# Designed miniproteins, single chains, continued (5), part 22

Each design is a single chain, and the fold is of that chain. pLDDT is the mean over its residues in the fold that is shown.

## One batch from the design tools (miniprotein)

Design m16784
Fold by ESMFold2-Fast:
Structure m16784 (fold): chain A 75 residues (1-75)
Amino acid sequence: VSQEELDREVEIALAEIRAAVATLSAKRHPDNKELWKEAAEAYRELAEVAERSGAPQELIDDYRKKAEEYEKKAK
């Protein structure tokens, strides 16, 4: 495994963790619009990382849909 592959795996893992933590925080405090905004931003970053890593289009689309859904909750 190359350093570039390891760096990519770490970037994906960190983005996944960030999205999961932000989503759980927002679900715990659903009236806190700032947490939904953070969850939406985390899923947008995850979608970008997934796209750069060559993930299946269906997975990228799912992440983008979650970002849009959470952005609506943040308004």
Scores: mean pLDDT 82

Design m16785
Fold by ESMFold2-Fast:
Structure m16785 (fold): chain A 71 residues (1-71)
Amino acid sequence: MSVEELRKKAEEALEKARRAAAEGDVETARQYIEELKRLAKELEEKGDFETAKEVLGAVEFLETVIASREA
């Protein structure tokens, strides 16, 4: 998979994770968060460290939002 394809998939997964989190669909949000973590790892393996860092930052924020809803 190309770096451009990985970036596009990360963008789509991030939008879906944000939507699920906003709607309180914690299970769906967690599924997309796991996909985002996988995509970030692949981006790092391809040398796109900046995009991987951005994706992981978004994941950390989303995990915080989800944790606050489950507490």
Scores: mean pLDDT 81

Design m16786
Fold by ESMFold2-Fast:
Structure m16786 (fold): chain A 67 residues (1-67)
Amino acid sequence: SAIEKIEEAIEALRKGDIERAIEIVEELKRQGVISDELADSIIEALRNGNIAAALAGLKDVLEELKK
């Protein structure tokens, strides 16, 4: 599910697996689960080492999907 994929991305970031988190975000973008703008913003944050911003973005998506 989309929720499980986002949780997997968050767990990857907790483990320092940035490449895995990027792969999951790109898959969520491809599937239309998140907007292109939001996905690109999260990927840019991860590539710049801004893990906190990427985590905040992923958690916001997770909260919206749980509504």
Scores: mean pLDDT 86

Design m16787
Fold by ESMFold2-Fast:
Structure m16787 (fold): chain A 55 residues (1-55)
Amino acid sequence: SLLLRIASHDTGLSEAQLREIAALLAAGTSAAELGRRFGVSPRVVRGVARAIALD
Protein backbone atom coordinates (compact mmCIF):
# COMPACT_ATOMS: atom_id res chain seq x y z
CA SER A 1 0.00 0.00 0.00
CA LEU A 2 1.49 3.30 -1.14
CA LEU A 3 -0.38 5.35 1.48
CA LEU A 4 0.77 3.01 4.25
CA ARG A 5 4.41 3.26 3.06
CA ILE A 6 4.15 7.08 3.07
CA ALA A 7 2.64 7.05 6.59
CA SER A 8 5.39 4.67 7.79
CA HIS A 9 8.12 6.95 6.40
CA ASP A 10 6.50 10.14 7.80
CA THR A 11 5.90 8.72 11.31
CA GLY A 12 8.99 6.50 11.69
CA LEU A 13 6.70 3.57 12.58
CA SER A 14 6.75 0.22 10.74
CA GLU A 15 3.86 -0.84 8.50
CA ALA A 16 3.06 -3.54 11.09
CA GLN A 17 2.83 -0.89 13.84
CA LEU A 18 0.54 1.23 11.64
CA ARG A 19 -1.74 -1.78 11.06
CA GLU A 20 -1.76 -2.40 14.84
CA ILE A 21 -2.82 1.24 15.39
CA ALA A 22 -5.70 0.85 12.90
CA ALA A 23 -6.82 -2.42 14.52
CA LEU A 24 -6.77 -0.90 18.03
CA LEU A 25 -8.67 2.17 16.83
CA ALA A 26 -11.30 -0.08 15.20
CA ALA A 27 -11.54 -2.03 18.50
CA GLY A 28 -12.46 1.20 20.34
CA THR A 29 -9.11 2.55 21.60
CA SER A 30 -9.10 6.36 21.40
CA ALA A 31 -6.92 8.19 18.88
CA ALA A 32 -5.49 10.23 21.79
CA GLU A 33 -4.44 7.07 23.69
CA LEU A 34 -2.83 5.56 20.58
CA GLY A 35 -1.08 8.87 19.85
CA ARG A 36 0.50 8.78 23.33
CA ARG A 37 1.47 5.08 23.04
CA PHE A 38 3.12 5.39 19.59
CA GLY A 39 4.41 8.99 19.85
CA VAL A 40 2.21 10.46 17.08
CA SER A 41 -0.65 12.99 17.05
CA PRO A 42 -4.29 11.79 17.20
CA ARG A 43 -4.73 13.28 13.70
CA VAL A 44 -1.97 10.96 12.41
CA VAL A 45 -3.68 7.97 14.11
CA ARG A 46 -6.95 8.76 12.27
CA GLY A 47 -5.06 9.32 9.00
CA VAL A 48 -3.35 5.93 9.30
CA ALA A 49 -6.70 4.18 9.89
CA ARG A 50 -8.14 5.83 6.76
CA ALA A 51 -5.05 4.93 4.69
CA ILE A 52 -5.41 1.26 5.67
CA ALA A 53 -9.18 1.30 4.95
CA LEU A 54 -8.49 2.71 1.45
CA ASP A 55 -5.82 0.04 0.83
Scores: mean pLDDT 77

Design m16788
Fold by ESMFold2-Fast:
Structure m16788 (fold): chain A 59 residues (1-59)
Amino acid sequence: MSPEELRRRAAMGEIQAEIVERGRPPSDEEIRAIAERHGLSPATARRLAAEVTAALRAA
């Protein structure tokens, strides 16, 4: 498994924890902070945040 794939998975876990804890999607500022911590681009982190948010929100 690539180091980048592991970083994306770690970021997804943190995003999920943020959503569960706060009861809302992460802000752009929170997404940028997560991106920086995991060595991802803000664009990648925004896509992951949208993905995780969609998965956690019931239709």
Scores: mean pLDDT 79

Design m16789
Fold by ESMFold2-Fast:
Structure m16789 (fold): chain A 80 residues (1-80)
Amino acid sequence: MELHMEVVFRGDGKLRKASYVTTADGVTTLTGIEEISEAEAQEVIAAEIARLRELGFSDEEIEAFLAMIEKGLASNHYPV
């Protein structure tokens, strides 16, 4: 099963979305990066939180994920 994941970050002062795919073997690959709006960034974050909840992740695990997103948005660094 392939898991598709989207991560919002700030690069060069612009909001961007990095798209990843994780294969059944646990290998995560970056498939694309695109510039997005603030509204699109909020939708991506909300959709990912909802997905993590549906997959049975705990509130603490979701909070850790949000902290990583916030760090990425503040630091202008690629999320890894």
Scores: mean pLDDT 70

Design m16790
Fold by ESMFold2-Fast:
Structure m16790 (fold): chain A 91 residues (1-91)
Amino acid sequence: MSPRERLLALAEELERLAEEEEDPRVAEDLRVAAEMLRELAEIASDEELAEVAAIIEKLLEQIKEAESVLDKEITASMAIIALAVAKLAAS
């Protein structure tokens, strides 16, 4: 997969996870992160996209392993922060 395709695949997985999420705040953060990934795929370089994909893949694994709502909320918030920084760097 290209870095762009990898990032778009992660956005789809985050949206799928959001649909399965019982906590509405975590679900909203996951949807926001997915949208930010789609926006980043349009503006960032392949090198930037590859780095972002690696970071978000690790955070997504942490969300899946999280046992508490607080851990999920923290990890989802970290994903949004990481994506906001990446968008700033890409522009």
Scores: mean pLDDT 83

Design m16791
Fold by ESMFold2-Fast:
Structure m16791 (fold): chain A 84 residues (1-84)
Amino acid sequence: MEEARRLVEEARRRAETGTPEGAVEALVLLSEAERLALEAKAAGAPDEEIEEIHRELAEARALVAEAAADNAEEVAAAVEAALA
């Protein structure tokens, strides 16, 4: 779980930059942290530890969503470019 927590903390720092690039990078990091949390749950990590990381992920996602809303057009353009 330490790696997942590290990724959440990095995502929060990226989102705090207030840039479209920071918001996109934060989303990628949060997706990786969620994958690690799923793997830890499958490996038998305690429910309390999984609940805590899910709470941290939800809080970080809310911050990223707020940053993305402030830059919605630029974030949408960056997502389209990544998919093209």
Scores: mean pLDDT 75

Design m16792
Fold by ESMFold2-Fast:
Structure m16792 (fold): chain A 69 residues (1-69)
Amino acid sequence: AAPLTDEQQRVIVKGANKVIEAAQAGDREAADKYIDETEKRLKELGASPETVKNARDALRQLADEEAAA
């Protein structure tokens, strides 16, 4: 498995919290924005394409689940 750096992990956690809040508020545009910002930040931190894809997919699933509740 590709290891996450501490900084990459912090970026994902912060992104997830923002995505959850936006999705629960019904703000799909804000949720999508936070997913894109998290992806961009992970790329800036040198995350592998696999790590970026996995994080994006997880955040999108999380947004869809929270929005459906």
Scores: mean pLDDT 82

Design m16793
Fold by ESMFold2-Fast:
Structure m16793 (fold): chain A 83 residues (1-83)
Amino acid sequence: LAEEAKRLFEEAVRAALAGRWEEAERLLEEAAELIKSLESEEERLRVMAHAYRLGAELARALGAPEEEVARLEAMAAEAEAKA
């Protein structure tokens, strides 16, 4: 389940990089539903950390401000620390 959510986040990033924003949004919604079904807070935090790391990479690839990339990386680190 957690692994499935991580794969959906990875597919969402690929869709976004390809300019398929509607597909990316759908995949993110699907991943969010899987996260809600995770029984473990620890597993939820690990999946969220992965999502934030992928978000930071996507932001960097799309030329987002350095501050936004750093914020996403900080959120990933915080989620990992709590897992």
Scores: mean pLDDT 76

Design m16794
Fold by ESMFold2-Fast:
Structure m16794 (fold): chain A 80 residues (1-80)
Amino acid sequence: MEEEKRKKEVLEKLKEYILAEMGLDLERAYAILAELLGVSVATVRKLKTEDEILEALAEALGISKETVRRMLKEARFEVG
């Protein structure tokens, strides 16, 4: 199941992103987000709000903003 495998890989990357964000390692958080989005770190730095990040992730991953929001909540819950 390609979709399930991809979702698991994305969730693991989101957990790394949340952990870096919570640890205030902004450079690592930007690098992980850039990898997930398939863009440069400079492009990620232009994302000003959580909603813009959700939109960018939804577009890059080909899923809905609601699905991304749920995945981010799950990742944040798991990392504590």
Scores: mean pLDDT 77

Design m16795
Fold by ESMFold2-Fast:
Formats: sequence, structure tokens, C-alpha cells
Structure m16795 (fold): chain A 63 residues (1-63)
Amino acid sequence: MVGEIARAVRDVVGTAPSVLSLKKGDLVEVLSESSDGMVVARNLKTGEVGLVGADDLEVVGKA
């Protein structure tokens, strides 16, 4: 998943400063994966970097 483009499958509201907020359909670049099912991703629309649940994302291509 690292180095791939993924799409948010639902709206995600960041409840902590480290959590990335996404709107359904937003594209992100996956930067790293953690062992707890979270990924560090960059929102391609806003440039924000943060944690997102891997289950909130659908891989759509290579970055």
C-alpha cells in the first residue's frame, strides 16, 4: 500500500490533531503503514498529512 494512491470510501472526521480528515472520494497518497491498521497518508487536495484507518481507503493506483 505504501506508494499507492487510495480513495476515501466514506467521510472521515479527524477527532485528534494527528488524524487526517477526508471527504468521501478524496484521493490520498499512502506514505507509510503502522501495525495497528492505520496508515500515514497525504490528502492530494489539501496537502495535509495524517493518520487514516486503512479500512476507510480503497487503493486506485500507484503514486
Scores: mean pLDDT 75

Design m16796
Fold by ESMFold2-Fast:
Structure m16796 (fold): chain A 97 residues (1-97)
Amino acid sequence: EIEELIKKYKEEAEKGNPQAYLNLGGLYMRQGKYDEAIKWYEKAIELDPNNARAWANLGIAYDLKGEKEKAIEYYQKALEIDPTDLDVKRDLERLKA
């Protein structure tokens, strides 16, 4: 099931669909494969460094790995691009407390 979705989105990513990189990261996050998820989110940022969602998802992945300083850095970058993301703001405030 999830492996079939991963195969599908890898095909779409190879064809240059930027959303496929975020979808792949999300599927690896659901599997608890945070290092694999990070790789795909980093590729999304390489394609579009103004993709606030990719920066936010890097923050979430590092947060779930327990890497607080990295998570704070990426959440701050996401909020610099999209200051209206209340979920990112709440996660950042939690980590700074």
Scores: mean pLDDT 85

Design m16797
Fold by ESMFold2-Fast:
Structure m16797 (fold): chain A 85 residues (1-85)
Amino acid sequence: MEDILKKYEELASSPEELERMLKDLEVARFIGDVLAYIGQKLDELIKKYKDLTPEEFAKISKPEMEKVNEEVRRAIREDRRLPVK
């Protein structure tokens, strides 16, 4: 908490640090999109397979979630947008 406040004051003091802050905000927005995308995909899987046992759900969802993780990793590396609503 105290460290965050001091960091904010440092960023506000310099135009060059503000440019870094803008890039950090872009990254934060992208991370928000990533979390929304993962949540959306997980929610879709839960709704689709709601009648399955947890064990059966894990077996079916695992390969689909692995694909989602790979897509997210590539998007992060390439600064690519994810298809979120």
Scores: mean pLDDT 70

Design m16798
Fold by ESMFold2-Fast:
Structure m16798 (fold): chain A 73 residues (1-73)
Amino acid sequence: MLEEAKRIIERIAEEDPEFGAKVYETAADYLASQGRLDEAARFYEMAAEYYEKSGNTDKAEQLRKKAEELRAA
């Protein structure tokens, strides 16, 4: 369930923001592969936030752009 997965990711991201960002990104990729584009976009936005917190601003910008593309589809 997405709610349960999000809760686990948030707990992990609290200890390691970069790892949390990767988990959100992986979940977003999975949701996109299932055609759940709105949910995938939300998870890419969350991954971008955690990448930004870890200092990886380039990756954060890339994922925000990807989320916009999915919402436009």
Scores: mean pLDDT 78

Design m16799
Fold by ESMFold2-Fast:
Structure m16799 (fold): chain A 66 residues (1-66)
Amino acid sequence: MLKKRYYGISEDPEEAQKTVEKAKKDVDSGKIKDLIVAGSRFDTPEAKKAIKELEEINKKVKEKLK
């Protein structure tokens, strides 16, 4: 079964990076084979960077599935 998981980005830089790291680990381990959805609650440089990294991961996953 394919699963969708939502990764919310925190305004805390440490938490934002932790979220990105977890998403990468889930994809790398093959546990996530579906869409990764990222959201931003705050307009900070760290949050934007984390979202961009998640978008790249999501794009790679989508290419592997198509």
Scores: mean pLDDT 65

Design m16800
Fold by ESMFold2-Fast:
Structure m16800 (fold): chain A 62 residues (1-62)
Amino acid sequence: MSREEAEEEIEKMLREAYEKGLSLDQVQELSLFALEELEKNSPEEALELTKKKIEELLEKAK
């Protein structure tokens, strides 16, 4: 997976998270987290870490 492909998938996941009830502040936090992970890790690892963080925030919001 390229960085560009990972960025597209992350953007899609963030949009879905917002639609599922995360606040704009939470989506902004997730966006910053994803950007930081993309700098530190492979695109695949950054995508998986961002996905897990989204799932944790959505579960906590219930």
Scores: mean pLDDT 80

Design m16801
Fold by ESMFold2-Fast:
Structure m16801 (fold): chain A 93 residues (1-93)
Amino acid sequence: DWLATLSPEQLAQRIEELSKKYSEEMRRLQNDSSPRSRRTLLILGRLVDALLNGDEAAVQEALEEARRLGALDIAEATLELQRLQLRLAELGS
């Protein structure tokens, strides 16, 4: 697993880079009260919950729903950011 090879500094740098790249799209979704944006945010929440519970099938289902909404990029970025943050927290303990 490539995540296991990263130092805490490298994890923090990757988090910063991904956050900067996708922060505007995430802000747009959070500030948009449309049904589509609300649906996308719910999918992102389910994706994070599935990851935290180790439910790989639910992770794949949420990614497929995001793909159908045209939100795969933000969903994949959300998943990678959560994995990086969890790994950084483990190393900081």
Scores: mean pLDDT 79

Design m16802
Fold by ESMFold2-Fast:
Structure m16802 (fold): chain A 70 residues (1-70)
Amino acid sequence: SLQEKIDSLKREIEEVERGLAEVDAEYQAAKADPNATPLELSILEIARAIHRAGLDFLKVQLEKLEKELK
């Protein structure tokens, strides 16, 4: 059903949000570390951008499904 799809997508969004929070924490730790290399910071910035883009995509899909429910 449409409601089951919405509920499933909400759970997926929560999982991606947790992943993004972990990458954000790693990025903040790396920025505070004087031994962190520019490469390490760049990899974390890319990972954050990928997670953010994925989250934005999923949220758009959720909004679309919720509009179809009403």
Scores: mean pLDDT 86

Design m16804
Fold by ESMFold2-Fast:
Structure m16804 (fold): chain A 71 residues (1-71)
Amino acid sequence: MSAEELEEQARAAEAAGDYLGAGLYYASAGSVYKKQGNLEKASEAYRKAGEAFEKAGDLATAAEMYELAKK
């Protein structure tokens, strides 16, 4: 699955109120962008993953995502 497809799945999950699913899809997109060397898009995707995990109540995973966004 491409990073763009993962972001589409994340947006669909957010629209459905599935913030845990949205966080997982955004984190996966961030990982794909990072492997491609697109650190700017990777950072943005990890930041969105952190926001989704915060809404899901998973503050520990949200903090990890924000740390990944700094790289």
Scores: mean pLDDT 86

Design m16805
Fold by ESMFold2-Fast:
Structure m16805 (fold): chain A 79 residues (1-79)
Amino acid sequence: MAAEEEEKKEKEIVEKLEEDVKKLKELFKEGKISLEELRAAAERAEKLAEKAREEGKEEIAEALEKASKELKELVKEAE
């Protein structure tokens, strides 16, 4: 039971992170957030990914790395 609850929590965090990334991309495309805010979000995701990896949270770390990469690619395309 406890192990299933931990897996559910990690999945919820990953799903929320993916939703947050989609929202940031939408807000940027609509001109509601700046390029600097998008860069800051990418850098934050990268730092959180490193911390998650150090803590052994591989699924969260992978999701954060993917988020950081996607946001960095969007920043590069916008420059």
Scores: mean pLDDT 77

Design m16807
Fold by ESMFold2-Fast:
Structure m16807 (fold): chain A 85 residues (1-85)
Amino acid sequence: NAEELRRKADKLFDEAVELYRQGNWEEAAEKFKEALILYAKAGDSRGVIAGLFTAFSLMVEADLQGNTEAAEALRKAVEEALKEI
């Protein structure tokens, strides 16, 4: 059911943001990837677009701050998600 997939995606997205704030970038990136895939499976194009922009924004900020580990983790997660959707 599309609504349940969207709710799971929302929860994973919120978890990803919290993990990123805690400095757990690898786990955050994995949750972002899962959320993007679930938004796509739910047919929620707005969720996919919003999620991608958030991930790209965080990736750019991490790169500008010299946090290459966070930037690489987020980039890889987005690339892997896009291959699935």
Scores: mean pLDDT 84

Design m16808
Fold by ESMFold2-Fast:
Structure m16808 (fold): chain A 69 residues (1-69)
Amino acid sequence: SLKKELHTKIGEIYEKVGNDYEKAGNYDKAIEAYEKAASAYREAGDKEKALDAEIKAGLVLIKKAVEKF
């Protein structure tokens, strides 16, 4: 369906944005982007991609916490 296709594309865009922010060391924006990707993938019905995006957000949160020390 068009709705599923749009949400999948939105998820892919936010995943790329999250990756770019993560590479730049902007962890807050990376986490936000990966969480938005996960939400979009859930709306698309893609539970696997949603979980992968949530894992990426969690890993960035750990990186942010480690750099604080």
Scores: mean pLDDT 88

Design m16809
Fold by ESMFold2-Fast:
Structure m16809 (fold): chain A 80 residues (1-80)
Amino acid sequence: SEEEIKELEKKIEELKKKIEELKEKIKKLKEELEEAEKAGDKEKAAELKKEIKELEFEIEVLEGLIGIYEGLISILKKKM
């Protein structure tokens, strides 16, 4: 139904907002990583790399979920 499509579109917008917040966090962590590498702080650089990788994986999961919801909207529109 059109109501189900609107609910999915709202979920997609909420996920897009979360992805942007995660991207901003990654940007700050990458700046901190550059400073840690310049300082020769190998331990801090390793921790920051791990955190960046975990957040990048979270974005991939959320982008995958958006793709599923967009696919479902397409199927629902085709059946209407």
Scores: mean pLDDT 89

Design m16810
Fold by ESMFold2-Fast:
Structure m16810 (fold): chain A 85 residues (1-85)
Amino acid sequence: MSLEEQALEYYEEAIRIFLEGGDLREAAELLRKAAELYDKLGDKETALRLYRVARRIFLELAEKGDEEAGEKAREIEKKIEQIKK
């Protein structure tokens, strides 16, 4: 399986979780994994878009009391700043 195919599978799985009302934390983690693969592929625009969505979901979860999600959001923020350079 290519890195692009794997990234698409992570993205599609995240979308299925959203549509089915499943675990938003798992969906955000899948988007983060997809973003990492797009970054490795040189698709910085797609990587930034997916990282930003994942960060928003983790921040939403942190506001609801998920302290670990807040930590994941901070790690994603660092990745966004690295890619923007």
Scores: mean pLDDT 85

Design m16811
Fold by ESMFold2-Fast:
Structure m16811 (fold): chain A 64 residues (1-64)
Amino acid sequence: SPLLEALRLLADAGEGVSPAVQARLVAADLDDPASVAEVLRALAAEATDPEVAARLRALAAEAE
C-alpha cells in the first residue's frame, strides 16, 4: 500500500503529521486511488526533508 509505505517513511525520518492532514487521512477513501494520492500530496507538502517530500510525491503519482 502506498499509504503504508508513506507512513513508514515519515516515521523512519522523524517527520510529523499535522492535525489538518491527519483529519484528511481519516476521512480519505482508501479504495479510491485519487483520494490516496491527494493525502500523499498533502503529506509531501508538509515534509521538511526534500528527499522525503520527493518520495511522497512519487508514491502519490504511483497511487493514481
Scores: mean pLDDT 81

Design m16812
Fold by ESMFold2-Fast:
Structure m16812 (fold): chain A 70 residues (1-70)
Amino acid sequence: GEELRKRLLEEIGRIIAAIGDLIDAERELERAREEGDEEAIRRAERRIEEAKRRLEEARKKLEELEKELE
């Protein structure tokens, strides 16, 4: 019981962190586009893709844990 709760909280934490990274990266992309900084645009796009990947992995893990509760 307690172990499953801890695992759920860990995955929720990863989702929150990934969402935060995504928001920050999206903001960096907007700023970089406004400034015309092509290198910063590329960095922000890479961060967005990485954050999306982490978010999807955490979502899949959370979904599997939820199935164990049903």
Scores: mean pLDDT 83

Design m16814
Fold by ESMFold2-Fast:
Parts: sequence; C-alpha cells; structure tokens
Structure m16814 (fold): chain A 83 residues (1-83)
Amino acid sequence: SLERLEELDREARELGEEAARALEAGDYAAAAEALRRLGELYREAAEEVGKLPLPEAEREAAVAALLAHAEGLDALADELAAR
C-alpha cells in the first residue's frame, strides 16, 4: 500500500541517520545493525511496490532497484560487523 510505503520511507530515513551517526562515532556494531534494519525495510518496500498498479516495466525496475539496495546494505553491514 502507498501508506505502508510512506511509513517505510520514514523508518528508512531514521535508520539512515542512525547508521550515519554510529559510523561517525566509530560504533561499527551499531552502524551494522542499523544498516541490516535498512536492508529489511528495502525488501519490504520491494514487496509493497510489487503490489502497486504501476506499468509492468516500471514496477519491475523499481523492485529490482530496491532489492539491489538491500543487498548493498547487507554487504556493507557485514563488512562493518567484521571490524
């Protein structure tokens, strides 16, 4: 739903700020956790976008982009957690 996507966008912004602040402070464990939560939100956003009555090509592109972002966030979180 659009309402759920709006909620996810707000949560993502807050987690992004949390991750940035943790990284600036050298708290790699907190940054990794925030980034993992961000990845989860991007995957949920992909599921919600997949349900929207968008043109097929736009829907597919948006879902792929969100999943790619989630994958990148997970990779970064794993790297930070290994510090």
Scores: mean pLDDT 87

Design m16815
Fold by ESMFold2-Fast:
Structure m16815 (fold): chain A 84 residues (1-84)
Amino acid sequence: MKTYTFTVEVEAPPGRLAVTVTAILSDGTKITAGGVAEAEGDRPVTLTSTPVKVPENDKVIEAKAVVTQADGRRREVPATWKEE
């Protein structure tokens, strides 16, 4: 198995951010990864997901993230990915 990590960048007000990444693999399977970060409110925050294991014969072909702010607001942002 190979490991993937997802990264998103978002501007948010101060407080805790939760990220849910949904990725589609080359075989059509959907996988989910999560992460949390603290926003200062004065700059964009880069959030990195927990690493996810993927079968050797599959690869990530699409990923998007939903960021939930401390005030309960949700934002859809693109996610980038990296194989480790």
Scores: mean pLDDT 79

Design m16816
Fold by ESMFold2-Fast:
Structure m16816 (fold): chain A 68 residues (1-68)
Amino acid sequence: SSAKIYEELEKKAKEALKNNDKEKLLEIAEEVGKLNLEEVRKNSSVVSVEEAEKKIKEELEELRKKLE
């Protein structure tokens, strides 16, 4: 299930945070973004998919700025 996948990603993110691995954190964030987009695509119209994609890009951009 998607919930189990998110739980696994959360554990990896916590591990990366303990190691101060900014690159790994960004990779995990990108993977979470992909999963969110697929869930929206599965259950939503094209317009909703475009909105979800935009939000994911914005979240990744904010994360990159914070990790700089």
Scores: mean pLDDT 69

Design m16817
Fold by ESMFold2-Fast:
Structure m16817 (fold): chain A 61 residues (1-61)
Amino acid sequence: MDEKIKEAVTEAIREKFPQAKDAKVYIIDGEVKVDPDYSKLTLEDVKKIVELAKKVQKELK
């Protein structure tokens, strides 16, 4: 399950935020975490990416 969540989140980020295509996605204690390259992104983009990751995880339950 964790692998499917990680893959789905990674693909969603690449589709909606191509500037964050190199973002790293982790599952820690059953919660999805994202580590994007902050030097290439605005704070608003980072917030949207984190929200997207959480939504994808929720939909895969």
Scores: mean pLDDT 75

Design m16818
Fold by ESMFold2-Fast:
Structure m16818 (fold): chain A 60 residues (1-60)
Amino acid sequence: DVAELARKHGAEVEETDDSLTITVRVGDERRSVTIPKASLEKYPEIALVNILALRVEPVE
């Protein structure tokens, strides 16, 4: 349940038939990434990696 994991990390999730769009707030900015469901089927961890990258970019 990648969508639930994203929401747990404070992200908004928009799901379509072929993709998952994850949006996070970084300060006053909103950043999003769109991941194909085919990729999520093979590598569910890719969604978590993208969520963490969006959140941690300012920290380095």
Scores: mean pLDDT 66

Design m16819
Fold by ESMFold2-Fast:
Structure m16819 (fold): chain A 65 residues (1-65)
Amino acid sequence: KLFLVTPTTGTSEEAAEVLSKLPGVKSARALGDRVVVEADDSVTPEQLEEALKKAGIDAVVREAP
């Protein structure tokens, strides 16, 4: 699965670092103000949002079609 993450607080680099440490995340790359996440099919947008929130980062997470 591909996800597009737009941090509303913090930086895209910080968000990418947090997300890259999650089980099931294959890659997380900061691209400008956004992070592109490649993850296993078991990973949900809600899991990514919760992990970021625990790290103090608010973000909008969208699953790529």
Scores: mean pLDDT 80

Design m16820
Fold by ESMFold2-Fast:
Structure m16820 (fold): chain A 55 residues (1-55)
Amino acid sequence: SMEEIEEKAREIAEAIMESMRIMSKDIWSEEKIEEIEKEKYPELVKMFLERLLET
């Protein structure tokens, strides 16, 4: 269903953001990480949603 695909896209985006946060905590400040997350999370969700709908 569409809801399941949307949920999957969110799960993938969350996993990527979590990995990025862990890997970058020694490189960027918490404030910068939060700023990037706010910008990139919706973009990632949209990207993966589009990809999942094409397959």
Scores: mean pLDDT 79

Design m16821
Fold by ESMFold2-Fast:
Parts: C-alpha cells; structure tokens; sequence
Structure m16821 (fold): chain A 69 residues (1-69)
C-alpha cells in the first residue's frame, strides 16, 4: 500500500468515526462500541500494518452508523 492510500484510509476512518459518534447521540453503549472499533482500526493501521483488517473494521463502523439511524 502506498502512503497516499494509507493517508486516505486515515481520513476515511476519521470521517466515519465522526459520523458514528453523531449517530450514537447520547447512547453511551453505542459510543463505547464505536470507540472500541476506532481503537482496533488504528491498531490495525499503525501497529499491525494490516490494511485489510482496518478496512473491515471501517465497514463495521459504517454498519453501526446505519443501525443507529
């Protein structure tokens, strides 16, 4: 993966995380799940360098956003 692709994934993760936090709107259980998924995605990107795992976790974040709507 190129640095440009990595930077794009980080930007997308930040955007999805913000949408998920907004969708959770006063639901502390949903906020805890979102925080854990973001933490796992960051670990996959920066520690494990496992970009496929990071993308999969980002899809889980998107699913949480849709579920909370």
Amino acid sequence: MTKEEEDKLIEELNRIAQEAVEAARGDPDALRRIRELVKQALKALFEEKNYDKAKEIMEQLRAEVERLR
Scores: mean pLDDT 79

